# Designed miniproteins, single chains, continued (2), part 50

Each design is a single chain, and the fold is of that chain. pLDDT is the mean over its residues in the fold that is shown.

## One batch from the design tools (miniprotein)

Design m5733
Fold by ESMFold2-Fast:
Structure m5733 (fold): chain A 85 residues (1-85)
Amino acid sequence: SKGDEILSRFNEVLKQFFDKRQAGDMEGELRALKELARLVGEGLNVLPGGIASYLRNLVLGMIEELRERGAPEEEIQEIEDILNS
């Protein structure tokens, strides 16, 4: 299903995010997080509400962590705009 495809892609990108974090590549983390935010937006229309809410909260936590680690506010705002579109 489309929901299964979104979940599969989310898991792949989530792994990429943590691989970039391990490498100290903040730009790579930000790129992966933008894709995760997009997938959350797509998932709101096809996933069960509990799963969609869980993934949204996970992304929100990752946004806040990157902000605290000194990620550029312009990049954070772009990700938040994607998540809320």
Scores: mean pLDDT 88

Design m5734
Fold by ESMFold2-Fast:
Structure m5734 (fold): chain A 91 residues (1-91)
Amino acid sequence: LEEAARAQAEKIAESLEKAVKEFGVEETKKKVREAVSSAPADVARELEEILNEIIEAIEKGDKEALERATERLAELLARLAAEAPADVSVP
């Protein structure tokens, strides 16, 4: 659902804003790279690019860039949700 993906993307952007304020840009980018490294290579690359765009927009105070990057994140999350595992494991 596009609405849910957008809400998740906004929450991630908000978390990144807090991380940049708490740890700084370089440390936040490092944490992002580490977090995405366990994802499939194509997803990790795209996700890292978008998250770095959000971090840079936060650093610059560029609200238009932040909105665009957050929208790109929402689109990626929506694609991943559609690709989501159809399997539900009980244990």
Scores: mean pLDDT 77

Design m5735
Fold by ESMFold2-Fast:
Order: sequence, then C-alpha cells, then structure tokens
Structure m5735 (fold): chain A 93 residues (1-93)
Amino acid sequence: SAELEALVKEVEELAEKTLELARKLLEAAGKDRKALATAIAAALTAIGAAFTAKEALEGNLPDEEAVALIKRELETLKRVLERLEATLAEVTA
C-alpha cells in the first residue's frame, strides 16, 4: 500500500528527529534526573516505533490494521517529540 509506505517513512523520519533531540537533551541535562529520564524514554520510544513500522511493512497484518497501528505510533512520537522540545528548552534556558 502506498499509504502504508508513506506512513512508515513518516515514522522513520520522526523517529530519527526524536533520537537527535534525545541525544541533545542527554548532552544538556547534566545532573537533571528528570531531563535524563525524558531523553532515555524518548530514545526508547523512537527505537520501538521504527521497529514496529518496519514489522508492519514486512508482516502479514491486513493493510487497514497496519495503517491504524502506524498512525498510533505517529501520534505517540509526536507527543514524545513535543515533550522533548519543551524539556530541552527548559534545560537550555
């Protein structure tokens, strides 16, 4: 499905962006345990989302179910990315 392929590409791109911001937050966090936890949780979420997206393309799930799964992963990544951006802004202020 062209829709599934496009959604998987969006997850991969957003996961890469999330990992880059998580790395920046990890570098900026110093001894801030909340910032460190946020960076680690975001990195794990991004890795998991990318893995799930790849499995959805290679798996035997019906196309509609795969699309719905990937849309949920995108929503999760967007929320995690927003939290990362907010936390990074606080730590670098």
Scores: mean pLDDT 85

Design m5736
Fold by ESMFold2-Fast:
Structure m5736 (fold): chain A 98 residues (1-98)
Amino acid sequence: MKVTEQDIRDALREGLLALGVPQAEIDAMSHDELVERWRAAALARIAATEAPADRAEARLQLEMLALAYRHPERFAELSELWRSQSAEEVRAYLEALR
């Protein structure tokens, strides 16, 4: 199944509306801005988690998901990488893309 930028935008808009972000503000955002706004909100929730190890893994998952949301054409590839590889291998992959 091909995930489109519009599919990702619709999901991000729904999530941001649930967090209380006004529709007009969401409509004014670019795709990259939607991903960053969602990432910032998710990071704030992760920061409220007590366990430091759980926070580190959740941040890694968040970075993978943010990358997949920015590059919908790679969504299936990135999802499979996360499911099949260790956290260390996923971290190495993310570092190689920077």
Scores: mean pLDDT 71

Design m5737
Fold by ESMFold2-Fast:
Formats: structure tokens, sequence, C-alpha cells
Structure m5737 (fold): chain A 70 residues (1-70)
């Protein structure tokens, strides 16, 4: 099982590949949102501290935003 950090990295990498293939921005955003929700559910089930969850989500959002600005 991948760690939440590794799963978020994988989502960013797949989003980057989708953008490189010419996938519409809306579809890439929907993909990232659905995958992030799966990671959130897993973190809650595993009782990951809220502070750690928030930090990982903030880092993901920042990096995803940077990807979309490219």
Amino acid sequence: MMSPEEELEAILEEAREMLAKGTPLLDVGEFARERLLEVRERMEKEKVPKEEQDKLEEEFAKRFYELLEE
C-alpha cells in the first residue's frame, strides 16, 4: 500500500501526463479531485492526525496549482 504522500505524488505525475497529452483542464481537475478524495478517505480510516492531513493537502494543492499555471 502506498503512503498518502506517495499517492499524492502519483496523482500529480498522472495529471502532468494528462496535460502533456492534451487532456482538457476540466478533466484533469476532475481526475485530481476524485483521487484526492480517495486519499482523504484512506487517511481518515488510518487515523492520520488532522495536522498531517492538512499539511499534505496544502502541499498537493500548491503543486497542482503550479502545474496548471504552466
Scores: mean pLDDT 80

Design m5738
Fold by ESMFold2-Fast:
Structure m5738 (fold): chain A 59 residues (1-59)
Amino acid sequence: SAEKAIQAAEASGSPTAAAVAAAEMKKNGLATPEGADRAIAAAYAGDLEAALAHMREGV
């Protein structure tokens, strides 16, 4: 589920884990493409907080 993926990424403390979670959510239709892409961009910028926020907004 989307919520479990987001919680796992948050617990990891890793922007890389957040990027992977957002990409999987996009692939599986668990998030909007726009929300997932914003989350991936934030994660690659090293901003875990913003990445998690965009994943939650995309659900």
Scores: mean pLDDT 81

Design m5739
Fold by ESMFold2-Fast:
Structure m5739 (fold): chain A 68 residues (1-68)
Amino acid sequence: SEEEKVRRGAELYAKLLEEAAKYLFPDEEVEVKIEITEEEVKIEVRSSKFKLEKTYSREEMIRFAEMA
């Protein structure tokens, strides 16, 4: 389903961002939050020292899921 592809894409992107954050800040405890709405997908990656928030379209998540 489209909803399943959006969710899968968001989870894969979140994992990529989490791995990048851990690579750049190996001693930090990293938390990831995903918010999926009918309009967009927001992914937040944070630690005690940083906060990164990215917003993606649902279509971008679907494309990512289909390519991965």
Scores: mean pLDDT 82

Design m5740
Fold by ESMFold2-Fast:
Structure m5740 (fold): chain A 82 residues (1-82)
Amino acid sequence: SDELEALIEAAAREAVAREGSTDNGSERAMLQLALAMARQPPAEREALLARLRDTMRALGASEEHIERVVAQLRAAIDAFSA
């Protein structure tokens, strides 16, 4: 989905901008991605999470920040799936 790909890119850019920042920043794109992913089957969610990791890594995020962001996204997906 073009919408899901755009959300992954937006969420990745937003999350990378927050690395090393003392500001809470915007989480709008990440929350929109979580809502969209909550509607996908589990296998699709894992593929989308892998794409988010790859996109954040390509943008220069550390592995520690990537895993923190993925953990937060998983928690949001679980909350929206309940």
Scores: mean pLDDT 81

Design m5741
Fold by ESMFold2-Fast:
Structure m5741 (fold): chain A 70 residues (1-70)
Amino acid sequence: SKEEIIKKFKEELEEIEKEYISKYPELAEYTKELKEIVLENVEKAAKYLSNEELQSLVNEYLSYLKDVLA
């Protein structure tokens, strides 16, 4: 379901936030704000996307954010 996709996305964003803040503590406020913007955009888009399209979108965001941490 969309609710399950968004729930899992939130959990993974929280892990990425913790890792990024640990690596770049000076960017903590920026990182928190960026996470909120990304989550809000995904939740808004979810109204217009299928479950498969929503999963693809969240996977793209997670891939991008994890690449930045590598």
Scores: mean pLDDT 80

Design m5742
Fold by ESMFold2-Fast:
Parts: C-alpha cells; sequence; structure tokens
Structure m5742 (fold): chain A 109 residues (1-109)
C-alpha cells in the first residue's frame, strides 16, 4: 500500500530530524550548534518533497507493497537492537524515547 509506505518513510524522516536536533542541542560549541539547527530547519522546509521523492523512487524500483515489506522486515529488528544498545550505553532518555515512539508508530502500520 502506497499510503502505508509514505507513512513509514515520513516516520523515519521525522525520527532522523528529532535525533539530529537532540544531538545538535548536546553540542558544546554554540556556533556549530546554531549551524546544525539551521540546517535541520532548512531540511524541515523541504520535508514533504523529500518524503515524496523517496516514495516515488521506492515505488518505481520494486513497487510500493514490496518496498513496504522489505523495509518493515529490516527496520523493525534494527530499531529494536539500536534501542537495546542505547539503553546499555546509558544514552539520554530523550534519544531512547524518540526511537521507542518510532518503533511503536511503525508497528501500527
Amino acid sequence: NREKLRELLRILAETSVELARILAENTPDEAKREEILAQIEAYRANFEAVVDAALDRWEAEVGAEKALELLLEKILPLLEEEIELLKKMGAPEELIKVLEEAKKKIEEI
């Protein structure tokens, strides 16, 4: 389903932006932090176009249903492993929460 593939790609893109924001906010160099945050805002302005371009590419390459199946099969185990590794490393609760919310949203697709 094309709409489910779009939802998956949107969740992944939003998760990437939120992780980048948290990492940027933990950057001790104020000038670098401001530069990264500005780049995140620039990306956000083109967010829908980036998601749509990814969707069209995946659909053209293998079809929306096949793309969704392949991505779900690969992404969910990797996300679970990443969450467990971050917990073992004592990563900030905010990072763990972002990934756990992403996993929950993807599982509901």
Scores: mean pLDDT 80

Design m5743
Fold by ESMFold2-Fast:
Structure m5743 (fold): chain A 78 residues (1-78)
Amino acid sequence: NENALYLQSLGVSQANAQTVADAFVAYGFQPNQAHLELVAKILLQSSNEEEATKQILEIIESSSNEEDLLRKLKLLQL
């Protein structure tokens, strides 16, 4: 999956990169570079990457469109 490979290139673990990339596909999102870079930043700055991955999954599941997704990811980063 191209999104998983890109997340891995940014330093995200293979397992968490795959999980997030699969969630984007499952919920019908086409993440752009800004979405993927923000996801990577959240995961890499987290003290617990597994918990941060779960929070990102909840945001993907609850988001109505790509703008809403980006907004919620920015809030999680704060």
Scores: mean pLDDT 84

Design m5744
Fold by ESMFold2-Fast:
Structure m5744 (fold): chain A 73 residues (1-73)
Amino acid sequence: MTVDEMYDETKQLVRDTAERFIEQGVSVESFERTVKPTVDATVNALIAAGKYDKALELRKFYEELLKEVKEKL
């Protein structure tokens, strides 16, 4: 798997998990616990590959979805 594929898969995972958890009324803490390890792993892989801009974009994407989950729960 390429780092670019990891980036795309992680974005999809975070989005799908946010949508599902909002629908099910699951806690913000459960959302963070479920997706944050994968986000952190992908960010670290992007940094190791020299893809700093994508690493920052992924962090911001996660932070924005986390904010949306907090607002809707």
Scores: mean pLDDT 84

Design m5745
Fold by ESMFold2-Fast:
Structure m5745 (fold): chain A 94 residues (1-94)
Amino acid sequence: SKKEEVIKLLEEARELLEELAEAVRNGEDISPLLEKLREIARKLKEVDPEVGDLLFWIVDTIERMVREGASREDLVKDIEALAEYIEELIEKLK
């Protein structure tokens, strides 16, 4: 169903955000993970445009923070908060 597809894509996005936080902690290149998140956002936008746009906003926000020189500690904290927000959204949809 549409709802099950949205939940599955959001679960994939949450997992990628958790991987992204770990990559930031380790000083690894986050570009491949951001690209994967954008791919999920495109898929979500086809099923639920509002949820897809939310995930695009999340990716754009992270990219902006990196460009503006946010500390690794602040980036990790904010990415973890975004992952928690997605988890709460998943629970509300179930």
Scores: mean pLDDT 89

Design m5746
Fold by ESMFold2-Fast:
Structure m5746 (fold): chain A 74 residues (1-74)
Amino acid sequence: RAEEIRRRLEEGIEEVLKLAKAGAHPSTVASKITALFVELVGETLSPDPEVRAVAQELLKRAREVSKEADKILA
């Protein structure tokens, strides 16, 4: 399960960055980022320690990508 969550959330992070670089509307990118953060925060509360570790790692990456997307869209 942790591996599935990693794959899915990594794909989500990559998609956000791809959309920002492609010049997608800021509201579309913001919506995607918000959905991704909700999912990541939820997984940090998982009873599975491996899932929590993956979610914490990816949450850090998602914050970095969110800042990068903001710079691209500015």
Scores: mean pLDDT 77

Design m5747
Fold by ESMFold2-Fast:
Structure m5747 (fold): chain A 72 residues (1-72)
Amino acid sequence: MNEEAEKKAKEKFGKEASIMPIPTSDPEKAKEVIALIEEVDPNKNGVATSLTIIIVDKNGNVLKEDVLEVVP
């Protein structure tokens, strides 16, 4: 995982997002990270009710933002 992109993602999204590497063989895409923000229903054993997926580059730019609604 790119350390600069991870640091920038943590600075922008705080502790609310799980930061993870992009599973890619493209070395340019491997410099980016995923910031995943989960809305969790505690009455559903912590199952996510929505997911926000954000792609962040090494400069902290948001390249992509997708919101997925999870129907239980």
Scores: mean pLDDT 71

Design m5748
Fold by ESMFold2-Fast:
Structure m5748 (fold): chain A 85 residues (1-85)
Amino acid sequence: MSMPDLSLQIVNQRINQLRSQITDPQVLQQIDQQYQQVVQTHGPRTGNYHRASLLSQQLYQQTQDPHYLQLSRSYSSMAQNLMRQ
């Protein structure tokens, strides 16, 4: 396919970094549950972007840093684009 596997590895690495910064383990469990639902419907690539969006949104709530808000919007856009296919 037109995209190398490396891009998925980069997204997975980013997800792990974002997860390590979340302070509430219950929120992580809720995000993981939503990830599984998206994976079952749209596949793991879409699920990874959706999960990255939710993790970034949670970090925005924790830090009030607009960088995480922009990051969440970017990942959400990527997930929505994949869902349209």
Scores: mean pLDDT 78

Design m5749
Fold by ESMFold2-Fast:
Structure m5749 (fold): chain A 70 residues (1-70)
Amino acid sequence: SKIDELTKELIKYSRDTNAKLSPEEQKKAIKEFEEPLKKYNSTVDVSKVETKMSYLNIKLMIEMKEELEG
């Protein structure tokens, strides 16, 4: 499942917590998360999505909310 794939990526990057997104990837991530976070009334500050771990954690949270509300 999509959640399983995201979980595997999180485990992979948990060993390298300083793996950073490029400025372009950060900008794209903010745009990607804008609508889902608004839809689910999330308090997550997307302006702080600097690392691959932060990106994957937010993405996993969105996917979990999507499955739960469905």
Scores: mean pLDDT 73

Design m5750
Fold by ESMFold2-Fast:
Structure m5750 (fold): chain A 85 residues (1-85)
Amino acid sequence: LDELLREAHAAAEAGDWDRYEALMREIERLTGDRKFVAALELQEKLRRGLLTDEEIREILSKVLELSDEEVDELLAEYRELLAQE
């Protein structure tokens, strides 16, 4: 697992998003935790500025099944957290 996470990070750093997605799908298969993997992908893409607020809202509402109010609070926290890192 740690090796797959390292390879996924290296693929993202290289801009190889096809490889990144394939590795994240393998991690999802091994862990069985789609929400965990989706959260990691969200964090990486947010850090790189690849997602709009609308896309983030859709992921949080559909994958994590959060209310609009919870999505707004979490979106603000993710933006602040990623700006620190």
Scores: mean pLDDT 70

Design m5751
Fold by ESMFold2-Fast:
Structure m5751 (fold): chain A 109 residues (1-109)
Amino acid sequence: SERRRAVLVTALGITSAALGIAADRAEAAGNKEAAEALREASRHVAEAARALARGDLKAAAEHLREAERHLKKALEIAEKDPKTPQSLIEEIKSLLEAVRAFLREVEAL
């Protein structure tokens, strides 16, 4: 289980970086509100990785739930803005499913 935790910490770090890139893409498309929600999701995923690295499963799960909330908001905003590229909407959907999967894995530890 220690190995599984280490793999999850690495995956969360990669996902946090991907959320930051998605936020930059949203801002470049002129959707600052979606960019802000994506940056908040990125911050919470990074905090979840830090919590998981120190063995704080409750804090990790709480941060992943907050990341999911911000990602749902980002997706709703992105889908309502016709300037948002469809490729970015699909990326946000994939990142939301990844965060949901990580939350299930942390809750199973």
Scores: mean pLDDT 92

Design m5752
Fold by ESMFold2-Fast:
Structure m5752 (fold): chain A 68 residues (1-68)
Amino acid sequence: SAVDEAKELILRVVSEGDEEEIKKLVEAMDKLNISEEDKKRILSARRPEDLDFLSDEQLIELAKLLKE
């Protein structure tokens, strides 16, 4: 599903991403008005379940912004 693909992309960036990829994720979170607390939760995510606090729409929008 689009949500599962979005979670996989976000987790890849958080776990394996370089400095530019992490910066892009932070900028995407800022554009979507994600709170500072929720940004920290996203950056600390290591499993798909760690992202379940986000809506499907937020996950899809984050992934779209990460893809340029």
Scores: mean pLDDT 86

Design m5753
Fold by ESMFold2-Fast:
Structure m5753 (fold): chain A 68 residues (1-68)
Amino acid sequence: VEEAVKILKELGNEPVTGVSVSTDADGTETVHLSGVKIKAKSWDDEVKASEAIATLIRAQLEAMRAAA
């Protein structure tokens, strides 16, 4: 998680801080993201930033599920 934050900051991006989940009666989970912005200088940096954001989202979802 800290590695992902470090990567995003090095690329001039803000860490993802706003993640919420809603669950429908069918058990379908909808993930709402706030403050997600990707800034990259090259395609490789864009892929790196995208993967870092995915890592942060996954960690946040795991933390939310552990708290539930």
Scores: mean pLDDT 63

Design m5754
Fold by ESMFold2-Fast:
Structure m5754 (fold): chain A 92 residues (1-92)
Amino acid sequence: MKKKLEVEIKISLVYMSSSVFRLTSRTYEKQGNLDISKLSRESSDQIQKLGDQSQEALKQGNLEEAQKLADQGIDLAKKSYKEIKEKEKEWK
């Protein structure tokens, strides 16, 4: 019970991260920075896919796989955030 709730919270954080990167992509597209827009969109899509795979593993009762996939999504979000911040400094 408790472990399932922890995994569900992590999956929610993965989906939230995907949504933030999708919004970031749209914002930078409007500002004319197509490189950051593309990176953010690709990151959003990959993070969303990991969230979907984690949710499917959870539905199958595979808590270990669901947690592993959710953690991969969180790690990818952290990596993508650092890459975007580096590119933002180069664009200013």
Scores: mean pLDDT 86

Design m5755
Fold by ESMFold2-Fast:
Structure m5755 (fold): chain A 85 residues (1-85)
Amino acid sequence: MSPDVERLVEELPREAMALVEAPFSLTDAPLEERLALAEAGVRLLEETIRLLREAGAPEEVLERLEEILRRARAVAAALRARLTA
């Protein structure tokens, strides 16, 4: 891999995790804002996992990100349910 691709492969998971975790820290923020952040994090994680698979990342790394994605999707679903209740 080129240095630029290697850097992006390392940085994208960190950015995705930050977006996924932001809704938990913004408990005082409107539910709509928290949902938007959770959904953005889900999308970034999905794209990150796809790019990492194409780049041949270790399966252990992919499994960890898929676990985070599963949790992120659950958070988005829970926030959406609360918003529509």
Scores: mean pLDDT 71

Design m5756
Fold by ESMFold2-Fast:
Structure m5756 (fold): chain A 107 residues (1-107)
Amino acid sequence: AVTLSGASTVAEGETLTLTGRSSQPIDGAVWLRQTPSGAWEAVAATDGSSGGPFAGRATVSLDKAKNTATLTISGATPADSGLYRVVAASGDRAEWSAALPVTVTPA
């Protein structure tokens, strides 16, 4: 199982931090955000990639000793609000977290 933790509300300009913890060892993770169309798009991954409006602002840190993947988004904007989830991978296995709503309040 993968559980999510982090602040569900952050102020504009602050760093948004979400942590996914797996009950199993993990080798990598991809953080996803739901689009207005209902599709899930990549935010950032443990391979160093980040996508779309998160490019250059989002990073994922993997802690194998704690089985955690932590997403950080610097300079949060109201457009970063939405549903977030993580997919944690270990070998041939992938585990999905529940979705977490995040709100970025305007400054």
Scores: mean pLDDT 83

Design m5757
Fold by ESMFold2-Fast:
Structure m5757 (fold): chain A 69 residues (1-69)
Amino acid sequence: MTAEEAIERLRQMGAAFQAAIDSATPEERRHVVEVARQGADAFVEKASGLPEAEKIRRLADELVAQLEA
């Protein structure tokens, strides 16, 4: 996986989780955010060896922050 592919995948994950939040009940939203956090952390761990790993981490953190807002 390239850094560009990782960034695009994170953007797609963000859009999918946002759609899930928009359709969810308040109780379901908490679960969706938790799943998104776990997925983002696992993705960052897999991407730790890539160039721009710091940028990938920042984007993953931004994805979760947007869902929590």
Scores: mean pLDDT 77

Design m5758
Fold by ESMFold2-Fast:
Structure m5758 (fold): chain A 98 residues (1-98)
Amino acid sequence: IAEELRELAEEAEKLAEESKDPLTSLNLRGAADSLREAAELAEEGNLQGALVELEKAGGFLENAKEIAEKNGDEETAKKVAELLKRVEELKREVEELL
């Protein structure tokens, strides 16, 4: 879980760097920060804290996807949607461990 969360954070940060829209980049960086925090909390055994941060990451990714869609950046929107699905899967895995 923690390693997967760190990988997702790196992907979100890479997408933020590739995005030309400042608001999309801001939301993707917010997701990356929340995913890194979730990874640290998961490593410490604080699964409840990890869930809170995963939920925040999901919110940031949903915002980034909507902004990318409104801007006609279909490529970024699709990549963000893929990250969002993986975050939702990890959130379910963490919930099952509680």
Scores: mean pLDDT 83

Design m5759
Fold by ESMFold2-Fast:
Structure m5759 (fold): chain A 100 residues (1-100)
Amino acid sequence: SEAVLAEFTARLDEFAKHSDEELRALLARLRAEIERLLREKASVEELQEAILERFREIAKKFPEATPVLITIILSFFKLLGFSPEDIRKLLEGLKEIEKE
C-alpha cells in the first residue's frame, strides 16, 4: 500500500530528524531498500532478509536506536498485512541482532 509506505517513511524521517548524521544515512539506506523491494514485489523472505541486514548495520553502530526502530518496523509489517507468524519470526530475528 502506498499509504502504508508513506506512513513508514514519515516515521523513519521523524526518528532521523534529530539523529546523528551517520544514523540518518543508515536509516535512509533502510528506507531506500524497502521502497525498492516493494516496487519489485519482492517475496516476504527477501523483504525480511533485507530488513534484518540493514537492522544489523544500525544495531552495531547505534544500539540505542534499536527499540524505536523495532517498533517502527513491526508496525509497518502489520499494516502491510503480514501474517502473525511472519511478524513473530521478524521480531525474533530483530531481537537476536539487538542482543549481539
Scores: mean pLDDT 82

Design m5760
Fold by ESMFold2-Fast:
Structure m5760 (fold): chain A 115 residues (1-115)
Amino acid sequence: AELVDAFVAALRAGDVAAAEAAWDALAAAVAANPAAEAAVRARLEAALEALLAELGVRYVTPVELALRRIEGEPVDPLEEAASRLLEEVRYSSLTSPHLRAAALEFARAVAAAQA
């Protein structure tokens, strides 16, 4: 959908304000048409996997990140934000405030990595 493409473009740019606006529009569209949620989730997951490959970011599971923290190992903020965003997209409601927070944190991490 056009809304998914706009959201992914904002994330790629590290544009937090654009990502927020695009996410709010996408979440509103899903809330208005809940039958589309599974299709939107599949498209988001595929688009985010493609974005991570484009940015050279490795997906790290939440368990692996937790183990790194316990062992005192450094955690890449962009890998952490990517892990959180993909987990929320895969396993949470697309209208979740936790998914919104994860999306904005990922946009911030991309902006920081591009600085």
Scores: mean pLDDT 82

Design m5761
Fold by ESMFold2-Fast:
Structure m5761 (fold): chain A 91 residues (1-91)
Amino acid sequence: SSSERERLRRLADELVALGDKYFEQGDYRSALLLYVTAANIYESLGEYDKAAEALRKAADAAEKLGMHDLAARLRARADELLALGEEQRRA
């Protein structure tokens, strides 16, 4: 339902905000998990631009943890979702 989509979007927004707080505190592991969770919710809602933004934040957290391969994969996935968002806007 429309109200359930709005609730899930608010949850994803809150998870990003919480992830930002953990990132600022240097808890990059918690930030990574929160950003990936938010990105999965946004993707399930077809909110591809927001999902891509959350994955880029997750990639930054992965870089801080020295997880360079994971960071590269998260950025590649973000670019794929941005392309889907562009296609959605043209449709």
Scores: mean pLDDT 92

Design m5762
Fold by ESMFold2-Fast:
Structure m5762 (fold): chain A 76 residues (1-76)
Amino acid sequence: MKERFEEAVELAREDPEGFVERLERARRERKEEEATVLTAAMLRILAEEDRTPLPAEAAAPTAEGIDDLAAERLRA
């Protein structure tokens, strides 16, 4: 289980488009477990990007990570 979670996080970081497609497909196929795991992975990505300084994105406006977290909370 932790293996799939880690893979989902890596996928979202390297291929966000594929990650979104995977989530949509899981919902269409009624795979509740898969959809839940993907949603949790998305939350982890936000937390990791905010905490881990990435080249380019984190270099300039570090506040962007915090703003993204706030937007997620507002949506929830």
Scores: mean pLDDT 62

Design m5763
Fold by ESMFold2-Fast:
Structure m5763 (fold): chain A 66 residues (1-66)
Amino acid sequence: SDRELVEKQREVSERMQKAADESKSIEEARKNLDKVKKESREEYPEVPESSLDGIKEDILKRFEAE
């Protein structure tokens, strides 16, 4: 179901946001988000990589906006 896919994407977004919030620099945030992306692809293979990349880029863009 598309609804289950959206819920999985939300869980990934929450995990990525937490990882970014715990990061002290943009470099650390990128490494932590790449790790979450890898783990998420193994856990939720049905979530498109483009969706994970979109979430990652949105979080990194907000992190860089000082």
Scores: mean pLDDT 81

Design m5764
Fold by ESMFold2-Fast:
Structure m5764 (fold): chain A 80 residues (1-80)
Amino acid sequence: METKTVKKGGSVTLTAPETPKEIGLLYLLDENGKPVAKKEGSSRTITLENITESGTYTLIAYDKNRNPIAELTVKVIVED
């Protein structure tokens, strides 16, 4: 699990693990499995902005056929 620290109201950029398959979609899920961000296309990065509370997020990369091909769990810590 990766840990990232951010100031309250700041942004964090998450990078999907390397995969030999082309990415078609990134989903970012909160600790309850709720989608909080989505990015279509072949990019490995997604940015979450306006972070006010610490939490655990799951980044899932999908191929062009919507099959999951990579997953990363990240703990985001908001600084006082």
Scores: mean pLDDT 81

Design m5765
Fold by ESMFold2-Fast:
Structure m5765 (fold): chain A 77 residues (1-77)
Amino acid sequence: RERAAQVAEAALKEAKRAIDQGDYETASNIARLAAKVARDLGVPEAAEELEKSYEAFKQGKGDEAIKHLERAVELAR
């Protein structure tokens, strides 16, 4: 779980940086990649929240997407 938490925390940091620059496509791709890694590490509950973050970023809903990323970090711990 520690590795999944690190992946989710890195995704949160990088996605926040991307949306600060208006780059929602990069933020969505970060969330999608993190979801795949979380699934591979055996934390499907964190992966589901990361997938919800991906969909929110694709819809331009940055605040909602960040909340899902924060939940993924909590679930991975």
Scores: mean pLDDT 81

Design m5766
Fold by ESMFold2-Fast:
Structure m5766 (fold): chain A 87 residues (1-87)
Amino acid sequence: SLEDLENEMLGLLIRMSGLSSAEAREAALRFLEGLRKRFADDPEIVAVAEEGIARLEANPDASVEEIVALFAETGRRILELVARREA
């Protein structure tokens, strides 16, 4: 559900503040890969998740703040799409 996804994303964002950049990157990538698989039938959601993954992979030296900001932006876009589907 949208509520479950919001809670999962918020929980990860909170956890990321205490992680190293490498750990935050791994957590963000794992989460986005999970979303890509979960929403495989929705090409718009898949595209947003794949953009997030590509941006993380293109910036291996990104700080934890940069990773958190990218994940928050990507997550917000996905939540907006999921909300439209549940309307």
Scores: mean pLDDT 87

